# Designed miniproteins, single chains, continued (3): the designs that were tried, part 47

Each design is a single chain, and the fold is of that chain. pLDDT is the mean over its residues in the fold that is shown.

## One batch from the design tools (miniprotein)

Design m9711
Fold by ESMFold2-Fast:
Structure m9711 (fold): chain A 110 residues (1-110)
Amino acid sequence: SLAEEIKELGETLVSIADTLKAKLADPTVSNGEIAEAARIASAVNSTISKRYAKSKDPAKREAAKLIQRASDHLRRAADALERGDRAGALAHLDGVKAQGEELIALAEKV
């Protein structure tokens, strides 16, 4: 169902955020490695958002906005890491998780 699809997208964003936050907490993982993972996740989610934004379904259009906000947070986390700002990156990863949780909540209304 559409609700299951939107929920899975939200759960995936929460999982991405938790995985990258765990890597950020590990001092043996380089800023560059985490930034690369965040940039890949941002690009994938931006592509999904653009496809959903073209849908005639209002739930998909609303999901597109949340996915795009998560993509923007992932890009900003990567930018912060490239500057050595691990605290700024963490704040943006918290933003990714929040958008994923809002997407799960949206799925319950569909």
Scores: mean pLDDT 93

Design m9712
Fold by ESMFold2-Fast:
Structure m9712 (fold): chain A 81 residues (1-81)
Amino acid sequence: MTVEEVKEKLEKEAKELVEYAPELAKEIGKEKAVELLKKAKERAIEELEKVGKALGMSEEEIEEMKEIIEKYAEEAIKKAE
């Protein structure tokens, strides 16, 4: 897996979570949906830091990806509420 593949995968997954968030909230309830989305955000950031560093991503690239993940996670949480 390359740096570009990791960036593409994480951004795609983040966008899909935003689109799915309202449906998830309808299926399991808003409180549980928000909790799962917060946990998904934490796991995505942890994976980014571990895998990104292992693949040689710069600190700047990691911070840019964190901002993207945090932005989409915030949008998903708001849509689930």
Scores: mean pLDDT 80

Design m9713
Fold by ESMFold2-Fast:
Structure m9713 (fold): chain A 66 residues (1-66)
Amino acid sequence: SEEEEKKLKKEFEEFKKKGEEAAKEIEELGKRGAKDPSVRKEDEKKAEEIRAEIAKLGDEIVKKAK
């Protein structure tokens, strides 16, 4: 229905904003790790966790879109 389509579009917009926020966080983690090798492993793990969370959210939206 049109209502379901509008809800899905809103969820997609929220997902896009979260993706943009995640991209900024990953970029900052990369910059920090480049400047300080002592935190590089920690920052790489955190970046992987952020990517995994975004991937999970994307899968959930795709499942709803079917």
Scores: mean pLDDT 81

Design m9714
Fold by ESMFold2-Fast:
Structure m9714 (fold): chain A 60 residues (1-60)
Amino acid sequence: MPTPEEIKTAEERAVEAAKIVPKEELDKVLEEFRKELKSKGFPEDEIEKAVKKAREEAEK
């Protein structure tokens, strides 16, 4: 199971990736990130939090 530190690192990576990509690619990047976290055994609720946070930060 991922540690709280690994979860925080994953959220930070998602936010950074979302801010860099064009808006047209945002959904694709977030879906790839969701798949990566799921393959690493992250809990579904933590994956959804990271994706939601990244989307909100990208829209600023």
Scores: mean pLDDT 76

Design m9715
Fold by ESMFold2-Fast:
Structure m9715 (fold): chain A 85 residues (1-85)
Amino acid sequence: SHMEELKKKLEELKKKIEEDPDDALLWKQLGDVLYELKKYEEAKEAYEKAIELDPDDKAAWYNLGLVLKEMKKYEEAEEYFKKAK
């Protein structure tokens, strides 16, 4: 049930992003849902877009670091954790 709710939220967020592709918060929320679904490559792309749109969102930098850590890209993860400070 929780995974079904996450997949529904994923599709709803994708539709919202089609309507407003420059909303950094929507891209961050997309990354969050993809991370919970363990879709790490897609989560990375979503967080990278969120950071491109809002580079001052420390949470997006930190969350991208978490994704990279799950992907075993430890050196890259550490760089993003430092930028999140």
Scores: mean pLDDT 89

Design m9716
Fold by ESMFold2-Fast:
Structure m9716 (fold): chain A 72 residues (1-72)
Amino acid sequence: MEKIFEAQKPIGEELEKELARLKAEGASEKEIRLLELEAGKKLLEAAVKAGGDEEMAKKLLEKLEKEREKLE
């Protein structure tokens, strides 16, 4: 858990900063959701790199990609 948390921390902090900026600027729901989905993919990739469950991460990545496709 600790290594995964450390790997994801900078990604989570960047996401929080970007979400706050987009919301303050009046970004569309689609733009906010696309940022969340992209960050989710980066978080899962970081978790795998840090020794997380690769099979679980792959399934979650596939779900995130399907959600992204629905926004198109």
Scores: mean pLDDT 76

Design m9717
Fold by ESMFold2-Fast:
Structure m9717 (fold): chain A 75 residues (1-75)
Amino acid sequence: MLKTVVLEVKGIRSESDLQSIERALLSLGALEAKVEMDGRAVVVYDPSKTSADEMVDAIQALGFEAEIVSEEDAE
């Protein structure tokens, strides 16, 4: 079953930052990642391939702050 996680990301300054975050999430096995300039990220993923905690770690490794806001089954 797919899951949707909503993340809050801080420190985004440019469109290239958005692209870097989206690429990192997709590289972890996310099926879809949408990151907004206001720091809201909506990610659809397979829990057998990655987790929301791994996504937070990857974003923090890029130099941003990240936290999990909500997580639910993908519809």
Scores: mean pLDDT 82

Design m9718
Fold by ESMFold2-Fast:
Structure m9718 (fold): chain A 117 residues (1-117)
Amino acid sequence: ELKVFEDLSVLSDPSVPSEEKKNFIKRVIEFIENVEELEKEVAEKLLEALKPVVKEDPSVEVRVLAVEALELVALKTNDKEIIEKIKKVLEEVAKNDPSPEVREKAKEALEKIEKKL
């Protein structure tokens, strides 16, 4: 679990293949699903790492997984500021992402986050 945070630089490295980034984000999702609540510092680090991925990664599949990971971060944190920052990122993605699949995933994530609030 702690090793997942050590490897966050994988998400910002352009030399890392999309398949490796997808597998890494899937491990991040599994980690988040297995915790009852994310500590604020952990949630902030995940948001900082995933925000550029969801906005800028060339792979549609990687961006879809980044949306799913951000949804889970918002659902597993009780920090209102972090939840609002994630909602803002997902709103931008839902409006502006070139892929309809990514836009739809961001809309679904926003609906789930709003139901928690």
Scores: mean pLDDT 82

Design m9719
Fold by ESMFold2-Fast:
Structure m9719 (fold): chain A 68 residues (1-68)
Amino acid sequence: SRREATRERILAAAARLFEERGADAVSTADIAREAGVSRATLYSHFPSKEALRRAVAERRAAELEAAR
């Protein structure tokens, strides 16, 4: 769905920026801009930067498990 595609785009942008700059140097505004979405759209999927960090970490853990 469009909602799932948008969520995936936000997660991919967050993962990339966290890797490139470090999580502390990245704002939700940076992630919204990179993902090509409004801040309102980003908050509708992830209510906080911590929720985004958790989702990125959970996705990475799942990818590592799937590779074994």
Scores: mean pLDDT 82

Design m9720
Fold by ESMFold2-Fast:
Structure m9720 (fold): chain A 55 residues (1-55)
Amino acid sequence: SEKEKLEAELEKIIDELVELYRALRNTQDPVERARLQAKIDELLKKAKELIEKLN
């Protein structure tokens, strides 16, 4: 179903966010931090859109 597809996409995004937040906690390089933060921001935006569709 469409709902199952959206839920599966959300789970994948959550897993990726967990790994990105771990990487962000373990790096002090400003360039790497900026790159990780940009990816986190993009995934958070996508997660918000998916959650909105599931409501």
Scores: mean pLDDT 87

Design m9721
Fold by ESMFold2-Fast:
Structure m9721 (fold): chain A 58 residues (1-58)
Amino acid sequence: MTREDAVALIMKELGLSREQAEELVDLIEAGASPRELAERFGISVRQASGARTLVASL
């Protein structure tokens, strides 16, 4: 899986813009917690945890 594939999937599943999805991936790579991601992007902690698992597959 490429970074672009992960960004596209995050946009589709979470309804985020490309810019928000790219920022989410960058923050996950920087070690942001699921709670921090959920608060920043207005998504659930479950959705944030799913995104972290997806990015860990890169």
Scores: mean pLDDT 81

Design m9722
Fold by ESMFold2-Fast:
Structure m9722 (fold): chain A 62 residues (1-62)
Amino acid sequence: SREEELRVELEIGVAEVAVAVYLTLKDYDGAIKFLEEKLKNTPDERARAWLEERLKELKERK
């Protein structure tokens, strides 16, 4: 539904901001931990795919 799409966009946006904060603090471990915990609690496959891609990028940069 439309509401589901908006929820996914908001969830991705919140995760993006949180990751940016962790990276500003140079807390790569915190960013990775946050994304892993978010993935465990996120049932939506589109949001999960985005989170997994970001997680892989961060692990490769570390």
Scores: mean pLDDT 79

Design m9723
Fold by ESMFold2-Fast:
Structure m9723 (fold): chain A 95 residues (1-95)
Amino acid sequence: SMEEKRKEAEEYFKKGVSYLNEGKYEEAIEYFEKAKKLFEEIGDKKNVANSYFYIGLAYKLAGKEEEAKEYFKKAKELYEELGDEKNVAKAEELI
């Protein structure tokens, strides 16, 4: 069901944020990727963009600058499609 997929995606995203805050960047990326896949399945483009942004943050904090920039660019492109000027600006600052 779409509602169950949304709840599962939100829980995976929350777990990703928790791992990110603990400095567990590989685990954070894994959970953000799981969340992103479910958000893609339900057509939630905003949370797909948010997932790309947080994957970028995890790569940046892990010292992987080139990977981080790639994910911030992906997030920016989706935020631009959505007309989300605030998050476009936020992603641009990190490229």
Scores: mean pLDDT 92

Design m9724
Fold by ESMFold2-Fast:
Structure m9724 (fold): chain A 78 residues (1-78)
Amino acid sequence: MDSKVTLVFLAPDREKAEKAAEEAKKAASETPGTISAKYSVRETEDGPLAIVEITAKDDESAMEAAIKAGQAGSQALK
């Protein structure tokens, strides 16, 4: 069964949100066992959210992709 993980980053501005989402998607897509990675940016009253959805072949691959994507997204928010 395919495993799905969703990562959410709250960003100070839309440009940072888009950069975080793009870097996280790239890191996830470069992870072996990732089937697909998608992102969207959503404006909220608390600021823009970067939402990254990762689908992987199994839970282990999904967790590895999530860790790498989370690190890449967090680095982009600096």
Scores: mean pLDDT 82

Design m9725
Fold by ESMFold2-Fast:
Structure m9725 (fold): chain A 97 residues (1-97)
Amino acid sequence: NAMNEKLKKFYEERIKQIEAEIDRVYAELKERSPEGARLFEKAREAFKPLIEQYKKDKSVESYKKLAFLLETVLAIGEMLLGIDRVIERQKEKERKK
């Protein structure tokens, strides 16, 4: 079905974009928060078996699930960056070191 092939290509491209964003967030976490980077690494490793399973199936449904899972991983990374900025502001208000 030509429609399924177009959907596959769409999700493959989206997955590549999300993976690039994950790498960018990880690089920023390593610069701003070594602890946040370690937590993000643990989250990525925890999801690895499920990511590998979806990559292996190569159906449109598995690509959709993979894209959603990677979006969730990205959101965790962005949340960790947000927490770091909140902690920074809190420490500045309290003038602790």
Scores: mean pLDDT 80

Design m9726
Fold by ESMFold2-Fast:
Structure m9726 (fold): chain A 60 residues (1-60)
Amino acid sequence: SKKKKIEELRKEMEKLREEIGKEVKELVEKGASDDEVQEKVAEGVEKLNEIAKEIRKLEE
């Protein structure tokens, strides 16, 4: 059902937020610059926005 797909996408968003934090930590541990870390965060936010678009499309 559409509801199941929307719930799965919402779970993906939550998991992605947590993974972004984890990847940021790994980058810092690797000696990456703050700018590189911010780029990784921005990439993750873009992916979150794509999932949000899919949710909106399914609800329309």
Scores: mean pLDDT 82

Design m9727
Fold by ESMFold2-Fast:
Parts: structure tokens; sequence; C-alpha cells
Structure m9727 (fold): chain A 55 residues (1-55)
């Protein structure tokens, strides 16, 4: 689950125009959100990670 969510987050960030380092950061934030908040769906975690990465 976390590995799949991280991969999906990285691909989504790349699709939105993020560079490789930014995409990896979004992936890491997604992993941390799912670890800290297991009640979040992978999609919710990805959306929150993207919001945090964009400021």
Amino acid sequence: RRNEARAAAIERAKALGFNGMQARMVGRITELLLEEHPELSPEEAIEQALKLATG
C-alpha cells in the first residue's frame, strides 16, 4: 500500500510538471502521511502531499 501510494504520488507529481527531486519529496510526504494517518486513503494522502509541496 505505502509503496504503491509513493509510486503513484511520484508519477502524479511528474505529470503536474514537478522535477525529479520535487516528485521524490511528494512521494516521501505521501508515505509519511499514510504512516502517521492510516485512516487516510492513498488518494487523500497524495492530494495533501501535493498541497504541502506547492506551498
Scores: mean pLDDT 79

Design m9728
Fold by ESMFold2-Fast:
Structure m9728 (fold): chain A 52 residues (1-52)
Amino acid sequence: MEEISELQKKYREDLEKAEAEGKPVDEIGQLASKYLDELERLRRKRALEARK
């Protein structure tokens, strides 16, 4: 739970900074993609731990 909350906080901070700096849409999209990939990895890890 804490790991997901920290990931959400980091993503929000990165997104805010990117918008403030005027990053292009593709860079913002890459941040979202990276966030989703990390979120999926955390959920997969937790699912595997629950199966053991």
Scores: mean pLDDT 77

Design m9729
Fold by ESMFold2-Fast:
Structure m9729 (fold): chain A 73 residues (1-73)
Amino acid sequence: SLKEELQQLRQEIARLLSEVYKLKTKNATPEEKRKIQLEFSDKVLDINEHFQDLDYLRRKLEELRAEVEKLKS
């Protein structure tokens, strides 16, 4: 169902956001951490504004997956 797909997308997006945040902050200076925190606050707000937008959430999921892969490289 659409409801189940939206829930799964939101859960996976939250997991990937946490992973990206962890990877970016691992070796970051205090100044870099502040910048990363602000960027992530903006991303969370944007996602919350689109929490029922299936196409937006699918695109965001793929973007976050690509970002995680690049950070692990």
Scores: mean pLDDT 85

Design m9730
Fold by ESMFold2-Fast:
Structure m9730 (fold): chain A 62 residues (1-62)
Amino acid sequence: AEEDTQKGFELAAQGKLDEAIEYFRKALEKDPKNRKARMGLAAVLEAQGKPDEAEKVLKEFA
């Protein structure tokens, strides 16, 4: 459902990056083809200084 993805974006906007990652991971566990959750997870990983992990997430679900 989109609820976990939406919560992830709300937490990321608040600077709660670790909590945002947990919600994006939950969204992808329920729907691995969820593009919004994948993009959100990648953006949060880049914000944490992990661009290689962000690129891997984007490729794994492409």
Scores: mean pLDDT 79

Design m9731
Fold by ESMFold2-Fast:
Structure m9731 (fold): chain A 72 residues (1-72)
Amino acid sequence: MSKEEIEKFVEEIKKKAKEKLIKEGVDEKDAEKYANSVGQAVRRLLERGMSKEEAEKNAEKMVESIIDNEKK
């Protein structure tokens, strides 16, 4: 996977994460910060050779964990 492919995929993951967090009632500023953190984690996973499918599954788990913590 090229650097450009990684960056494009990370941006897509950030967008999806932010949209889901906002829909679940997370404040827009917090949703953006969380989405950025998820994007950074996905970038590291892809750079380590993880597939897009596995990285996306990890991103979904991270978003779910954030939502669960915000509802505490």
Scores: mean pLDDT 82

Design m9732
Fold by ESMFold2-Fast:
Structure m9732 (fold): chain A 58 residues (1-58)
Amino acid sequence: MHLFKALEDYKAKTPAEISFKKGDIIKLLDEIDENYYLGVVLSTGEIGLFPKSKVEEL
């Protein structure tokens, strides 16, 4: 299972994006482009896009 850890708090800028807190664990669903992943925040169940720069791979 491909997991990411949030490096900092992030607030969704569009309805397609997810919000998360520093230290949240996000499961990868897909890689959309150079800058964005699609994933699910395990603590909230929110599914959406997030910037690659805000997470680290576990």
Scores: mean pLDDT 85

Design m9733
Fold by ESMFold2-Fast:
Structure m9733 (fold): chain A 71 residues (1-71)
Amino acid sequence: SESLKKQAEEILKRAEELAKGVTDPEIKKALERVREAYERLLKAETVEEEIGQLLRMIGELLTIELLLKKA
């Protein structure tokens, strides 16, 4: 659905902004996983698959936020 794609786009933008200028390889890998889930969401044929990828994107965004708080 368009609303799920819009939410996914906002999560991607947030993840890219948080990872901007970051050299930490763990954060870069988490960002790559957000992008991969976004690509899969755009290719999804069912709403259930779209929701599954959206939840994955949210999980990886939380991982980026947690890693940024680590010393």
Scores: mean pLDDT 86

Design m9734
Fold by ESMFold2-Fast:
Structure m9734 (fold): chain A 80 residues (1-80)
Amino acid sequence: SVEKEVEEIVKSYDTDGDGKIPVSKIPAIVMEIGEKFNLSPEQMKELAEKLRALDTDGDGEIDAEEAVKVIVEFLKENNI
């Protein structure tokens, strides 16, 4: 399923298993998602912006579970 593939990709960037992904890893995640689901450059840019917006506290980290939800919802909105 799309959800499982997204979870596996995001989990691969949570090296410490703490449920947090550094904002610096967002470009790599978006590139891997874009390759897997054949996203356009415009869709990849929008997804990256949505993921960066999850860093509400400005601490440079985003929640892995929230990232999965945002990515899955984005793919559904784009009929993927």
Scores: mean pLDDT 82

Design m9735
Fold by ESMFold2-Fast:
Structure m9735 (fold): chain A 96 residues (1-96)
Amino acid sequence: GPAAEAGARAAGEGARAAARGAGEGGGAAAEAGGALRALGAALTAGLADGEEGGRLAARAAREAAREAAEEEEGEEAERAARLAARGAEAAGAHPL
């Protein structure tokens, strides 16, 4: 539903924000903020549309992480994006 789609979009943006924080000197706070955004979006999607919503958000975060890694071309940005995606995946698997 619309909530799952919004959650997926937010999770993807969170993963991208984490990558930018790590790559552009936005610092640990920006990286952590992005990761938390992705995790929160996956949890919210799971609450709205159950397991399927969480799974969609996790997939969006993983796709965004892959794109961010290719765009930023940095090991730190790639690491941050993958960590944010993994967090979203874990949250999507166990939405509360």
Scores: mean pLDDT 68

Design m9736
Fold by ESMFold2-Fast:
Structure m9736 (fold): chain A 62 residues (1-62)
Amino acid sequence: MEKGKEAIERYAEATGISRLEAGIKIASGTAPRELLSQIAKELGVSEEELQDMVKEYLELNY
C-alpha cells in the first residue's frame, strides 16, 4: 500500500507526468520496464509485486 504510493511518486518525478498518469501506466504495464525495474529494486520488491501494490493503491484511493 505505502510502497504503491511511493512507486507512483517516484515514477511521476522521474518522468514529469501526473501521479494519476504514473499510477495508470504502472498498473496497466505500459511503463518502461527499465524504470519500473529500478523503482522496484529501490523499494525492495519485484516488478510484479510493484504493479499489484500500485493497482491496490489506485482501487482504494481513486
Scores: mean pLDDT 79

Design m9737
Fold by ESMFold2-Fast:
Structure m9737 (fold): chain A 69 residues (1-69)
Amino acid sequence: MEELLKKAKKYIELAEKNKESNPELAKKYAVEAANLAHDLIKAGKHEEGLEILQKAGRILKSLQPGERP
């Protein structure tokens, strides 16, 4: 359990580090973190999983164009 949380946090960190220089790589790390966040939520770590999922979602949205006004 704790290993999943640690791994998810590491993927978020890697995604954040790469979002400017390697957006494609950052996207892959953010997707992996989101997958781990879903596993955390399913295993009862709702607060931690939701936090990771929100961070991954923000990174993914920053890599996609926003919606038109």
Scores: mean pLDDT 78

Design m9738
Fold by ESMFold2-Fast:
Structure m9738 (fold): chain A 87 residues (1-87)
Amino acid sequence: SAYKDEVLAKLAETEAADLAELAAMMAAAGVPAERQAALLAELRAVYDEIRARIEAAGDDKAKIDEALLNGVAEARPRVQAIVDAIA
């Protein structure tokens, strides 16, 4: 599906931006390198779960949109936990 490919491409762009922002925040906060690697891996795992949900949704736009919305909703508390772990 061309629509699915566009959604996945946009998800990849968002992932790259969020990883870069998290890395910059952790570097500025003086987070140890091993802890930085662990938190980046957790964020990547969150994006992998959203991606898997979209991949499984089939080719219907409404189902792809639902998969993205539900994936983001489930990701929200996990992303907050990653941010809280910097403190």
Scores: mean pLDDT 89

Design m9739
Fold by ESMFold2-Fast:
Structure m9739 (fold): chain A 94 residues (1-94)
Amino acid sequence: MLQEIKNFVKQKYNLELSSEELQKLDILIQKLDEEFAGKEVDSTSLNLKILEISKEMNLSNEITAIALDYYLFKKYNIEIEESLETRIKFFNSL
């Protein structure tokens, strides 16, 4: 999982995350998988839950935005084409 997240972030955003940041992303993704296991997920519920978990974990909005993008891609084959800056601004507005 860690290597898959690292490869995704490097390919999509040309970013290299620290081992600590990758571990936090992995934990956030696991918590989302547990929460939405066997459930249909709507975008409102997903956005609220990811913000709740990221707040509990003291994550930056950048890491939260990256985690959401990776989760949507891996779980639902959805690619967010908006810039990382736009996604961070979205989470700052919530």
Scores: mean pLDDT 75

Design m9740
Fold by ESMFold2-Fast:
Structure m9740 (fold): chain A 58 residues (1-58)
Amino acid sequence: MKKAEELIKEGEKAREEGDLSRAGILYAKASQEALEAGDEELAKEAFEKARELGFEGA
């Protein structure tokens, strides 16, 4: 079980609900959790998702 994966799924749900601020926070937390777990690939994925929401200006 990966905490980062769960946070990514929560971020996806927040995005579907239109809460882009919450989605960005959840993706950022997922990136931190993935780094703590030593999963650099998952951390990069979560970080990119958070960054995309920032660039969309939502």
Scores: mean pLDDT 75

Design m9741
Fold by ESMFold2-Fast:
Structure m9741 (fold): chain A 62 residues (1-62)
Amino acid sequence: AKKKLKEIKDEAIKKVKEGKDINEVISEAYEKAKKLVEAGEVDAEEALKELQELLKELSEIS
């Protein structure tokens, strides 16, 4: 659900701040969000919007 999407975003931001590659972190976040959509736990549109917001946040801290 929405809480799991937030956890994916929080983990991604933390990893980038710890020095992990942004492209790798984004790929991991996408895969995790895709699994939530496939499980019916979150809407594809909501997952896409959250991932786009994550991309913007990561671009501001890199």
Scores: mean pLDDT 78

Design m9744
Fold by ESMFold2-Fast:
Structure m9744 (fold): chain A 55 residues (1-55)
Amino acid sequence: MEPLVVIDGSNPELTAEAKRLLAEAAERSQHEDPATVQREIRKRLLELQKKAEEE
């Protein structure tokens, strides 16, 4: 099974962090390679998902 990034709506702090990461990605994409930024954001979102599942 391929890994999928899912935002946990039951934890508002995690959703706020995810939104912040997306806003940061949009800002960075204006002066960096969008593909690189998207990859980094995906990695961070995956970490948030794992933290939510482990906790």
Scores: mean pLDDT 69

Design m9745
Fold by ESMFold2-Fast:
Structure m9745 (fold): chain A 55 residues (1-55)
Amino acid sequence: PQVNDDVLAYLQGLGYTTDYFDDSVRAFVKLVQKDFGLTVDGIAGPQTLAALQQA
């Protein structure tokens, strides 16, 4: 749950609005997971959060 808050904060820092919540955020998470070779499930785990922080 805290990891999801960190992902949302990261995306808001990039200029995303609350209108892009849920489906758009999930799609972005899946793209990051694919680019970093992680399991593509759309769930922001610690590995996904670490990848986002390096992007």
Scores: mean pLDDT 64

Design m9746
Fold by ESMFold2-Fast:
Structure m9746 (fold): chain A 88 residues (1-88)
Amino acid sequence: MKEEELLKLFKENYGLETMEEVKKYIEELEERAEKAGVPKELLDRLREAFERGDGEEVLKALRELEIEVAIKEAMERMKEWVDKLAEE
């Protein structure tokens, strides 16, 4: 995949205007995913899609990863809240 085609997809779907912004977004999402305990298979899928140059698959994998990270982070916050209520 040409870098220009990937940048166009991120600009249209995420409002990111440079490849530096795209890389920063992905790095931040990968860090959050690792901390949240998201399955390695989701990270591998995103990386494989990048290597194949499949922009549609990159977007699908990225959105799936974003949803899983958001769910796990929300569940962790909810559990902390419930645990504090049970102790007080």
Scores: mean pLDDT 76

Design m9747
Fold by ESMFold2-Fast:
Structure m9747 (fold): chain A 74 residues (1-74)
Amino acid sequence: SAEARELLERGIEALRAGDYETAVRYAREAARLLGPAGALTLALVDHAERQGESPERIARAALTLLAEELGVEL
């Protein structure tokens, strides 16, 4: 999806800028648009947030999974 790729790219930009909360938000939105292909990423984000993981770690993990799914280089 072009929309999911755009959200992933915005998430990567936010991650590089150190805005981890924004990066997680874009990753979550991109994963939702991917439907079943984004389900693992959504489950990872939700679980990690419940466990109190840092936004930086959540953002890096989620964006990496989405980049692999969408064929984007980080």
Scores: mean pLDDT 86

